# Designed miniproteins, single chains, continued (4): the designs that were tried, part 40

Each design is a single chain, and the fold is of that chain. pLDDT is the mean over its residues in the fold that is shown.

## One batch from the design tools (miniprotein)

Design m13359
Fold by ESMFold2-Fast:
Structure m13359 (fold): chain A 74 residues (1-74)
Amino acid sequence: SLYDEVAAALDEVAAQIAAAKSAAEALAILRERGPEIVAMLQAAMPQMTPEQARELLGRLRELGRAVAEMLAAE
């Protein structure tokens, strides 16, 4: 399903951010992959429930928060 595709992309990006060697690398990953995931989510949204869309948006928001916390720790 489109939900599963977006969820898998979020899992992949989360793993890449977790494996990042610096806050700058994590930010670069988020800047490159974030817009891609947003576009994918927007395309998939008509096939999702509002709850599914809200959960995936929440996961993307948590990735942004994690990167912001890494940057603040420098």
Scores: mean pLDDT 84

Design m13360
Fold by ESMFold2-Fast:
Structure m13360 (fold): chain A 78 residues (1-78)
Amino acid sequence: SKGEEAIRLGVEADRLAEEAKDREQIEEAVRLAKEALELAKESEDPVLATAGAILAAGALFTAGLKGKELGIEVETSA
């Protein structure tokens, strides 16, 4: 389901954001997190939608912090 896919992508995005060492890795984490958020919005299951959205938001936050640490400007607004 879209909700299950959102959760999987959100988890992967957060992992990538935590491990990011350069701009390209942060941008990939942001891309996956935004994709997870869009899938969560399309989910018919409110529990899966909420879980996916929370994971995606967490990944965007982590990417933003990593960007600041590395001195990279990254757009993390959803």
Scores: mean pLDDT 82

Design m13361
Fold by ESMFold2-Fast:
Structure m13361 (fold): chain A 81 residues (1-81)
Amino acid sequence: MIEELRARMRELIAEAGRLAAEAEATGDLRLLAEALRLAAEAARLAAEIARLLGRPEIAELHLRLAEEGERRARELEAEAE
């Protein structure tokens, strides 16, 4: 299970980075919001891994990062309208 979570997290981080680079090149706020949502999902997976490893303080840090990323994504989505 942990290895599967790590693999998914790495894939999400790579895709988020690709979308963020495209957003920077194009100025597309929707792509930036999508990148932030994928990064937030990766952070939630990192939190789950931390919980499984018995590190609840690290898990809470990752959850806070995910919540901040999701909030920023919503703000960018609203701006793109």
Scores: mean pLDDT 87

Design m13362
Fold by ESMFold2-Fast:
Structure m13362 (fold): chain A 68 residues (1-68)
Amino acid sequence: MPTMEELKELMERLVKGELTDEMKGLTAEELENQYIELLQKEFKLSKDAALELLRKYLKPLVEEAVKE
């Protein structure tokens, strides 16, 4: 399982530096789905595990990051 620091670093990179042009144009719901896919690929998680990580840890971090 990824640590909180690994999740925070991944989210900050995605929001601030590593978004593709497609991801930059997405709605919040579409971005959420892309983050789930990235969590599955990076950490080899099931969809359910990726959803739990997104809802519990990443949603507050994403909201904080996009304010900048």
Scores: mean pLDDT 63

Design m13363
Fold by ESMFold2-Fast:
Structure m13363 (fold): chain A 81 residues (1-81)
Amino acid sequence: MEAVMAAMKAVNANPNDVAALVALARAIAAEEDPEVVLAGYLHLASALATMPEDVRAQVLASPEYAAAVERANRAAEELSA
């Protein structure tokens, strides 16, 4: 939880910073609480939707983003009862 919250704050402070977006993805991939994972993933997705195409492409190509998507899918399954 603390890592995802800190990464979300970093993204809010520097919304076009690829390193901050990748750090948020890494924090999401490591988070055990499915509600925190989905909150972090929604924040990441919202940020990416407003990014320039080149910034978005860099984040989407990262292994951290792929791991965050996989973790978000598992979190959705965990919350489906």
Scores: mean pLDDT 82

Design m13364
Fold by ESMFold2-Fast:
Structure m13364 (fold): chain A 100 residues (1-100)
Amino acid sequence: LKEKIKNEQLELEFEVISFLYKQDGKEIELEREGDKITVTIKKDGKTTKKTFDLEEFREWATKELEEIIKEIENGMSKEVQEFLKEMEKKLKEIREKIAK
């Protein structure tokens, strides 16, 4: 049960990052194998792959989200704002379930 909830949180983090990268014209692919997460980023014809542990991924994802939000801050649509609010609500609910 707790493992399933942790996987749900990770899936939502993937959705947020993927959505924001797509808005910025970049392509991102996320693959999970056990406690390892492989991130593939495609931009300007270049492909970069990085493999993270779950904790490393969360740190990277947090920094990446902050940077992307800054880049799209001036052009952030109402749809993007509503999507982020919905994801924040879902992540909060998942975090509360994990903390038990």
Scores: mean pLDDT 67

Design m13365
Fold by ESMFold2-Fast:
Structure m13365 (fold): chain A 67 residues (1-67)
Amino acid sequence: SASLASIETDLQSASSIERQIAIGIISLYRVTNPSAAKNEEIRAILQKALERETDPLIRSEIETLLA
């Protein structure tokens, strides 16, 4: 999906502010698109983001979304 691809790109941004915004957007996307297939895509994106994330606040937000 184009929307998830855009979010995934923003989660890789050099800007921590842009990554923080992307976390908010993916959280909203999950609530508005509650299908099993979309949840699997979202989890994969979040897990990859968590592997590269160094900001402890953003890491905590991703871990909360993966719970």
Scores: mean pLDDT 81

Design m13366
Fold by ESMFold2-Fast:
Structure m13366 (fold): chain A 68 residues (1-68)
Amino acid sequence: SKIATLPTDIIGKTFTPEELAKYIGLPLDQIGLLDESNKRVTTAATVVATDPPEGEKVGVGSRITFAS
């Protein structure tokens, strides 16, 4: 089982979904980067919020949502 800790410096940074997955160290399928309309981002977007919050530990199989 793998646990990741969300970095505390994600909010205000610009990522593609693939860059965000690499930065956090989790598979792309565990990461949702969503726009203001709750649609998946396919290009670069600036992160404005995270769920769970920055610095929190995320268990195996958990999904993480990022608002942009």
Scores: mean pLDDT 75

Design m13367
Fold by ESMFold2-Fast:
Structure m13367 (fold): chain A 86 residues (1-86)
Amino acid sequence: KPIEYLKKALEHLDTDPEKALEYLRQAFDEFDKIFKSKVTKEQRDKIVERIYETLLASGGRAKEALELMIDEVKRVLENFKKKLEE
């Protein structure tokens, strides 16, 4: 689900920034559900801060930054799945 929300945010970033922000919030909510059982609050806050910094630093490349974030999220979710299957 968080990947789907991030993709929807990316689709709306240029046309409807408010809707893109809403999808980003939904992605973070789904992230919190996943991470609550796997990582500490401090680790979650650090991840969210890094995402926020990446978006701010991108300027005119916010779309590229969000795509990179989607890839990072996929990697993290696959790592958690692998841990659960072990």
Scores: mean pLDDT 65

Design m13368
Fold by ESMFold2-Fast:
Structure m13368 (fold): chain A 78 residues (1-78)
Amino acid sequence: SSELEKERQRKVEEELRRLRMQLIMAEAAAGLYTMGARVSEIAGDEELKAKYDELSRRYEELAREYEEQLRQVKEEAK
């Protein structure tokens, strides 16, 4: 392969690694906030539960966005 092709492959690999890390972090955050909402519900803290539910929803949405970005980068990597 040419040096330009090797450089392109390296940049794609770095982008995929970055997106995978962001996806894992978003999934972990969503899970932690989901757990926090459940604990808050058991404790009878409706306001805190609602806040954790909102945060969990945001991180689940971010995770879906990162999954879509990963799919697009993989499709573009020929």
Scores: mean pLDDT 87

Design m13369
Fold by ESMFold2-Fast:
Structure m13369 (fold): chain A 119 residues (1-119)
Amino acid sequence: VEEVLKKAESVSEKEIEELIKKISKITGKKINSPMEAIATMLSKFLGQKEEDVKKALEELGIGEEDAEEALKIAITLLELGDEKLLQELRDYALKLKDEKKRIILELAIRLVEIIKSEE
């Protein structure tokens, strides 16, 4: 789990742009930011309005930098391709006392699950 978080720090801006492009194809919508990418994917998955999802994330203290971190973690998980690692990260998130970090990890895991379901 800690190895995933360390690898996520090395994710390039270009890799983030490539994931955003993939999310744009999945959702059929033009995506311009990490927050919009997360809000659009979650709104599709949860059957919620995108603006409502974005507002809920902002009320939880999740901003663009946090959304970018979630995308970096999702990219790392997708590159590693390990289902066991997804479950281990999920279990790790449940034990985190830092609510904001827990939310970021949960967002990354949900993004990976949605992307894999579209393959």
Scores: mean pLDDT 80

Design m13370
Fold by ESMFold2-Fast:
Structure m13370 (fold): chain A 95 residues (1-95)
Amino acid sequence: SDAERLKKLAEEAASSDPEKQKKALEEAKELGKTASEEAVKLAIELLKSKNSGVAKAAELVVKEAAEKHKDIVKEATKSEDPGVSLFAKKLLDEL
């Protein structure tokens, strides 16, 4: 499923190998274009990651999925995490 694929991409994005990380980020962007609601909700959770690669992969999924799953992005603006809330607000403004 999309959510399981995103979990694998997050692990690969956390890699110290630049080529593996780059491929994971490219695949995360592609996943975002067709992402299910479950995968987008998981990506919102992953935005809180302290690993920059994981957070970046999550950002790419959410950005690509934003127009189709606008309600999930709107809900993310209510996040208690300031980084998630700010990211979601900026994304809604950019459309």
Scores: mean pLDDT 86

Design m13371
Fold by ESMFold2-Fast:
Structure m13371 (fold): chain A 110 residues (1-110)
Amino acid sequence: SSKIEKIVEAVEKLIKELIKILKESGVDDKLIKEMEQELSKLRKEAEEKLKKAKTDKEMNEIVTEFLQKVRDIVEETLKKSNLSEKKKEEAAKKITEAIAKAEIELSEII
């Protein structure tokens, strides 16, 4: 597979894991659906930028920006949820761990 294909696969895996964390935490399906639409748009924009990238450094910058925006969207979704503060903290920890794992996987591809 091309580097771009491997990056896309790792990103899709992360998005699925984040959705699973929020669903299992009890976040409302409507909020999850809105988040999925935002993440899908963000992924398509990142894929377009990756196709135009000429260097591994440019690919790293695109991926880093993408992961920061993913974190912001997911954190906002969690903040809007009617979960208890304890459940929000537990979900936030799992989200942070999932993103950190994806950052490691992506650094090994690029």
Scores: mean pLDDT 88

Design m13372
Fold by ESMFold2-Fast:
Structure m13372 (fold): chain A 61 residues (1-61)
Amino acid sequence: MMKEIDEAMATIALTVGTRYPMSPEEAYRLTLALAKLGIVDERLGEDPANREAVERAVEEA
């Protein structure tokens, strides 16, 4: 779990940092929002209420 987040954060920092300079903390927050989206979507699939909550987290990240 933590390792997956760290790896995703590194990937996002590498990809976005090359295109759009940002701090590791900002990359981490974005990774958390993406992780929430993935968790909800993977387990619940198409539950609109949960998707909206996770989409909000991604949008607000």
Scores: mean pLDDT 54

Design m13373
Fold by ESMFold2-Fast:
Structure m13373 (fold): chain A 57 residues (1-57)
Amino acid sequence: SESRRAALIAAAEINRVGAETNRMLAERNPKNRETFLRGAEINEEAARLNEEKARKL
């Protein structure tokens, strides 16, 4: 489904923005750096999975 593929790609893009935001927050908040970097990794993995699902459609 083309509409499902578009939705998955959009979700991946949102996750990528979340990852970039968390990396920026990690730099601005050194005491909580590990927490924000973990958030970035989670968002990057979610983006990758959504892109993979889109490719299988």
Scores: mean pLDDT 90

Design m13374
Fold by ESMFold2-Fast:
Structure m13374 (fold): chain A 118 residues (1-118)
Amino acid sequence: MERLKKAAEYLKKAAEAIEKGDLESALVYLVKAWRLISGEDINEYSDEELLEWASLLSDEEKLQLAVDLLRLIGDALAEQGHEELAEVAREGARRIEESGLDKKVLAEELRRLAEALE
């Protein structure tokens, strides 16, 4: 449960980064949220290493990867018995794709999941 609260904080930071046009920081926060929910070590990669990696991606690739990470978050939640939270993540990913990878929709869906995890 403590991991879910920390993951919610990272999802909010990801949404804020997207609204500011900082897709690189958004991906870093999404990776950290995913690793926390999965029970992985969030410190395996430094923030600097993740930012450098993200900087190599196009904006379209960053948005697609954000959707893919949201699906991975949903899968990790389901594996831990949080099926209702998993559905929020999966429905969010689907809505983002249906919007044509719209940044506003992505930020809104990340906030929705964060609120559900609190």
Scores: mean pLDDT 84

Design m13375
Fold by ESMFold2-Fast:
Structure m13375 (fold): chain A 93 residues (1-93)
Amino acid sequence: DAAARAAELAERAAELGERARTEEEVREAAALAAEASRVAGTLAGGVGAGMAVLAAAAGLTAGASAEEVGRLVARGARAGAVGARTGELPAGA
């Protein structure tokens, strides 16, 4: 099931993002979120995971700390997991 697989990948991306302390770890979390977006069967799942990827790119470019960017990636990835399962993005994504 593409939705279940996308949700699983997005949850793993969120866990890595929450624990991230280096730019490498943020990029690893973003890579899993990108994979979740690619396999998502719903637009909401794809958009949520895509927000995690954009957060990583924007945050690192702006010089934000890896921990701060990791938290933003985790937020987007969790929204992607919910979107993959429900077809809707949660408020506050």
Scores: mean pLDDT 78

Design m13376
Fold by ESMFold2-Fast:
Structure m13376 (fold): chain A 70 residues (1-70)
Amino acid sequence: LAQEISDKYGVPLDVAEEIVRNNGELTENLIRRARRSMGVRPGTELDKEVEERVRKAAEEIKRRLKKLGL
């Protein structure tokens, strides 16, 4: 699951794995970790793109886990 989501949304694998462990819950710390791993500075146009990708990844994880009754 985490690897598939990482590949699909272009988010770091470690961030995707942490979102899965948190049952699809996303935190500001995970968004900051994704920015750091991808070398993106806060306040740039890429910062918004990274946040959007991470939020979409978390939504997909939450949706898949809910369908599995988890």
Scores: mean pLDDT 76

Design m13377
Fold by ESMFold2-Fast:
Structure m13377 (fold): chain A 62 residues (1-62)
Amino acid sequence: MEEEIKEKALEIAKEMKEKGIEPSLEALTLLVRQEATKAGVVLSDETAREIAEEIKKELEEE
């Protein structure tokens, strides 16, 4: 479930970057939380932030 949330959030973040919008860590954390809510998953703030940090790292590598 966390991997699916991360993949969906990463896809949206990549779309934002493609449109010239570079998401902040705060924006990525909010995005992860929104995707978790849509999936019916409750994530802790710490877990959502960790996933957002991983997404930010992947975006910086691409």
Scores: mean pLDDT 78

Design m13378
Fold by ESMFold2-Fast:
Structure m13378 (fold): chain A 72 residues (1-72)
Amino acid sequence: SEAIKKVEEKIKELEKKAETKSPELQEQYKAAIKGLKLAIEYAKKNNLVVKVEVKEFENGKLQITLTFEKKK
């Protein structure tokens, strides 16, 4: 699925960014990555399209929005 591939690419981006962050922010990034991996598994199991949006604030904090849609 192209949508799942985009989420996997976002996971790789977050993993790379995590290595440049403070230990506190690294834990936040690890939690975000774990959440995205669970979202992919849920989408695969339920035959859904998953879309991801990541907002990084100037202080390094993350906001992640996940949208699940039925495949037509």
Scores: mean pLDDT 80

Design m13379
Fold by ESMFold2-Fast:
Structure m13379 (fold): chain A 50 residues (1-50)
Amino acid sequence: GVDERVRRAVEEIKKAKPSQEAAAWISKQVADALGASQVDVDRALRAALS
């Protein structure tokens, strides 16, 4: 489902070690690509980068 796609995308992004400054932009791009909520992607990405 979308949650699994978001989780996988977030894990790949985490491997690239993005800056916190890029997190909002990355969340927007991933949400648009996956047809997911930006809020859900941002929450998952922030959790992964913690």
Scores: mean pLDDT 74

Design m13380
Fold by ESMFold2-Fast:
Structure m13380 (fold): chain A 68 residues (1-68)
Amino acid sequence: ADEVLARAGRVGGDLGIEAVKSGNLQTAKAAIDYVKRLGRQAEEAGHMDAAEASREAVKEMEKALEEA
């Protein structure tokens, strides 16, 4: 379960960054919200590595969106 959640967070992060690069800001914001929820679910389930990966992905996406 932890590996699946961590992978989903990374995929969501990659999608968000690509959306910013493509100018699709609405999709980027949706990806950020999705990964935030995923990280919270992982933390509540005790999957701390997955939660941390999701937090870092969100930070990276938010930085890219701010610089867009």
Scores: mean pLDDT 80

Design m13381
Fold by ESMFold2-Fast:
Structure m13381 (fold): chain A 107 residues (1-107)
Amino acid sequence: SAARREAVRERAERLAREAREEARKAGLPEEAVRAREAVVGALVYYLSLRGEDERAEELARTASFEELLEELERLQREIIEETDAPEEEKERARKKLEELVRRLREA
């Protein structure tokens, strides 16, 4: 599992870097560049941990920023629901996710 987590992290960092460079080439503001890097990195990391390596690569290269945000929010909500934690803790996590997605969309 340690070797797989390292490989997943390296892939996420590579695709996040590619997204960052594409956003810069498009002339986007620094906040928008950082948002795209963060969203791609997180989405690729979590999809790859779930064994969806091919889908992670496809989404990183072809999806719009809004599609990436929607998929990341869906995946993070799924992770929260699968977590063995009290409902009050899950509710706090859902609220933090909503605030994070709002902030990323505004960038």
Scores: mean pLDDT 86

Design m13382
Fold by ESMFold2-Fast:
Structure m13382 (fold): chain A 109 residues (1-109)
Amino acid sequence: DKIGELYGKAVRALAELFRLVREIAKYVSPEDAKKLLTAVGKAAAYLTGGLITPNGKEDFEKAIKYLEEAIKLIREAAKKHGVPQELADRAIRYAEEAIKYFEEIKKLL
């Protein structure tokens, strides 16, 4: 089904984002690393919730908000902490891809 296809794409984008964020975490303070990893982790939790709860659309909206926070934190890390720009840009692309798939799923709910 279309929702299952989009969910699979969102999960893959989020997995790549998590991998890249772990690399970015090596460049920042433990406190900033925790904020970034928490934002991506919460997005993943709300993605899971969105498929199994009656309020799935609300959970996908929260997932999008946490991904927007992750993008902001990645941009700040690149500016302030010497994170390689290519690494930051790749992480932002996967976050934006995940947001796109969550928005498409929301339209089908």
Scores: mean pLDDT 83

Design m13383
Fold by ESMFold2-Fast:
Structure m13383 (fold): chain A 70 residues (1-70)
Amino acid sequence: SRERLEELGEKYLQRLRELIRRLNLPEDVAQQFIDAARTLLSDMIRENASEETVRDVMDHLLRVVEERGS
């Protein structure tokens, strides 16, 4: 359901914010990743994507952020 996707998205945004904090990313870079995540989530929710699709896309984004911070 849309409500489930919104809840899932909020949990991913929380994980992204925690990851950004741990990596101490510059504010401009952090904001770019947060904006990208919000746009991806908004688009997937609007298009009624599956929970699996949301997890795959958001897990990929978190990996990209982790790799850039290492």
Scores: mean pLDDT 86

Design m13384
Fold by ESMFold2-Fast:
Structure m13384 (fold): chain A 71 residues (1-71)
Amino acid sequence: MQDMSDDQIVQNIADILKNNGQNDQANQIIDDYNSGNITVPQVAGQYLQIMGQTHSVDTSVQNMQQIQQSQ
């Protein structure tokens, strides 16, 4: 099973952000990940937060995770 490496996941997220003109956000994510400040799930979370600010398609997953932690 050929899954993307952590580096490829982070690079793909950064590439999507750069393609959308969000170079500063992309560079911040790369820097934080490379410095060990954030993990791949946190990179994905930041990506969803950035994209959610421009276009909220589905926040149900985030709401479900928050409810699961409180219940």
Scores: mean pLDDT 68

Design m13385
Fold by ESMFold2-Fast:
Structure m13385 (fold): chain A 72 residues (1-72)
Amino acid sequence: SRRDQALQAFLQTVSEAEEHRLEWSPEEIEKFLDQKVQEIAQQLQLSPEEVEQLRAGARGVLDALKTLQQQE
């Protein structure tokens, strides 16, 4: 389904952000995640509700990656 495709694309985006976690600043990761969510929404013609769910997921991932990046 479109929802499953959106989730799969989002998980790939998360994996890519994690791969660059040590190379990118938290701000770059945030911009990357936001841009990719927008691309997924456009490509799959997601509903506003589906986009909101992806954005909520991206915020959670961003917070986790920022925490890991700023650890000792």
Scores: mean pLDDT 77

Design m13386
Fold by ESMFold2-Fast:
Structure m13386 (fold): chain A 100 residues (1-100)
Amino acid sequence: VVQYTETVTETEIDGKKVTVKTTARNDPAAGLLTLDLDIFVDGELVGHYTLTLKYAPGETLTVELDIYLPSENLRLRITVTATWNADGSVTLTVEVKKLD
């Protein structure tokens, strides 16, 4: 059974509204977690990233993505933490920061 979780993280960087929409598809039978990240700046889609990772029941998985957005001339670090809860649900925590 595939489980879906979505979260939206908004922050302001250099006076611009940066929105990261993260969708997680957890497939315990395959042992895989797929993360889709859509990055918006001031409401415009400027980036899309997909990662597929091994993920086991009860695991807390942290991934860091260093990305460059050429349209915005902006470097970001996106940290995604996926926590497999005792009830079988997955919690996503997403942090976005500018790289100097």
Scores: mean pLDDT 82

Design m13387
Fold by ESMFold2-Fast:
Structure m13387 (fold): chain A 58 residues (1-58)
Amino acid sequence: MEYYVTTEDTVALNDPSVVIPKGTILKLVEEVDEETVLVELGGTRVLVPKSKLERYIG
């Protein structure tokens, strides 16, 4: 399973009402492109910039 962690507070690109705090662990669902991933947050799927994420190993 592939996970990411947010490096700073961000919002979902496809839904700016979804605020994602720094240090949130997100499950990778799909790579959309080199700069954007689709991730799972609490049963919701959101688009997040890779620049706001680091790979989580744990």
Scores: mean pLDDT 79

Design m13388
Fold by ESMFold2-Fast:
Structure m13388 (fold): chain A 96 residues (1-96)
Amino acid sequence: MITEADLQAAKATLEAYRARHGPARLDEILAKASQGKELSPEERAVIAAAQTVLDYYIEALVKKDYEKVEQLKAFAKRTSPRLAELMEKIEKILKG
């Protein structure tokens, strides 16, 4: 079970990485992971954080917690365009 504390830690990890390396590098890591390529330990931490955000987003969609869904979409749009695109794709699959 993903807690609110786990979500906040994951969001902080993604924001800190973006602040250090820029938005393009975060999106590059997400693309690299989706292609099954090897990740460094730092890149794996970023992917684990992104997965935590996505898992919480999926739970919010299933529970129809649209306030939380909107908050997470807004976070993704500000943090990683690729994460936002993945969230939209997941929402379309779950809504039919």
Scores: mean pLDDT 82

Design m13389
Fold by ESMFold2-Fast:
Structure m13389 (fold): chain A 61 residues (1-61)
Amino acid sequence: APPSGEEAKKGGENAVKSGEALGSPIGIALGRKGLELGTKAAETGDEELAKEGGEYADKAG
């Protein structure tokens, strides 16, 4: 099932932290995008934005 907006937001936050720990600029950028989309999805209830945010967080690692 696609993640909720809150789940995508948390995934993005964790991905940014992991990217910073690894020194990965791409990981940080993808994690920030996941956080941004997840935050909007949490505010709007948009499942499509939540899914996209989760995909960016997953790609960030």
Scores: mean pLDDT 76

Design m13390
Fold by ESMFold2-Fast:
Structure m13390 (fold): chain A 58 residues (1-58)
Amino acid sequence: SMKDSVLAQLERLMARRVTPEEHEALLARFKKELDSAKTREELIQVARDLVREIEALA
């Protein structure tokens, strides 16, 4: 599904920027946020916000 594809991309991006210990907690939160999106437009907006959040992690 589109949500699964987005989640997989976010997981891959996280793997480059966060510790393994943080990875599971962030993945669970991102999944909940994506699951809350009821429309494609909302899903895209949530995905963009999460990508921006991950990219801000040093």
Scores: mean pLDDT 78

Design m13391
Fold by ESMFold2-Fast:
Structure m13391 (fold): chain A 94 residues (1-94)
Amino acid sequence: MLEELKKKNRKEAEEANERLARGEAVEITLILHFSGKTFVELKLRIDGDRAEVLSAKIYAESEEDAEAAEKKLEELLARDGVKLVEEIEKVILK
């Protein structure tokens, strides 16, 4: 499962880098693994030096884990001047 997510992220990163090198705006989907079974699916638009979050979806085993992931994601994006979307979909895994 984790190896499949890394492979998908790597391919999208390589394709995005090629398009950015051409001066094109790109939309990429990143899957970020935080801790345990907590994952974030993040759709970004990158245009040169600027990044914009188009959508965010958090998968977690509990509401508490989902809230912790949202806060950490917001802090990470804020470092690069990127604002998180106002509506984040949370999926609680059983």
Scores: mean pLDDT 71

Design m13392
Fold by ESMFold2-Fast:
Structure m13392 (fold): chain A 82 residues (1-82)
Amino acid sequence: SVLQQVEEFVKKVSERISLTDAQISLLTSLVTSDLQSRSFSLPSEIADTLELSTDERVIFAKVYTDFEVDLGVEDLKKAVLK
């Protein structure tokens, strides 16, 4: 389900980046919207919205890329990461 995919992704991010409750809620909402619409935000756009540090942005981009691969969205990944 979309909820389970979002929860697993947010958990993976939270294991590597210390997120506030507000950042977790915002990330959950953004990723849920992206999954439902199949219109994915750029990793940098989400990182900007969450106000992540430079080091956290690098970690987030890797986790988000792995998440997109797990979803099988290869064509969308190519469009978003170019």
Scores: mean pLDDT 76

Design m13393
Fold by ESMFold2-Fast:
Structure m13393 (fold): chain A 71 residues (1-71)
Amino acid sequence: MAVSEESRKRVLEALEAFFPPSPTSEPVPESTVRKLLLEMEKDGDAALRRLYALLTANPAARNALVAQLRA
């Protein structure tokens, strides 16, 4: 996958800044994380909109996203 560690860090920072911890946690497919990281690498604004849409639809995904980004 053509994603850098910096893209992971940027998504993690956005998650921590804009999306507080959810009381529940749901697994997130690796493909979802991969798409978000690729968007962040190329277009941060589009990536943040995708992240917002994802977490608006499933707030429980926040904890799983953080865990995958730290791995």
Scores: mean pLDDT 74

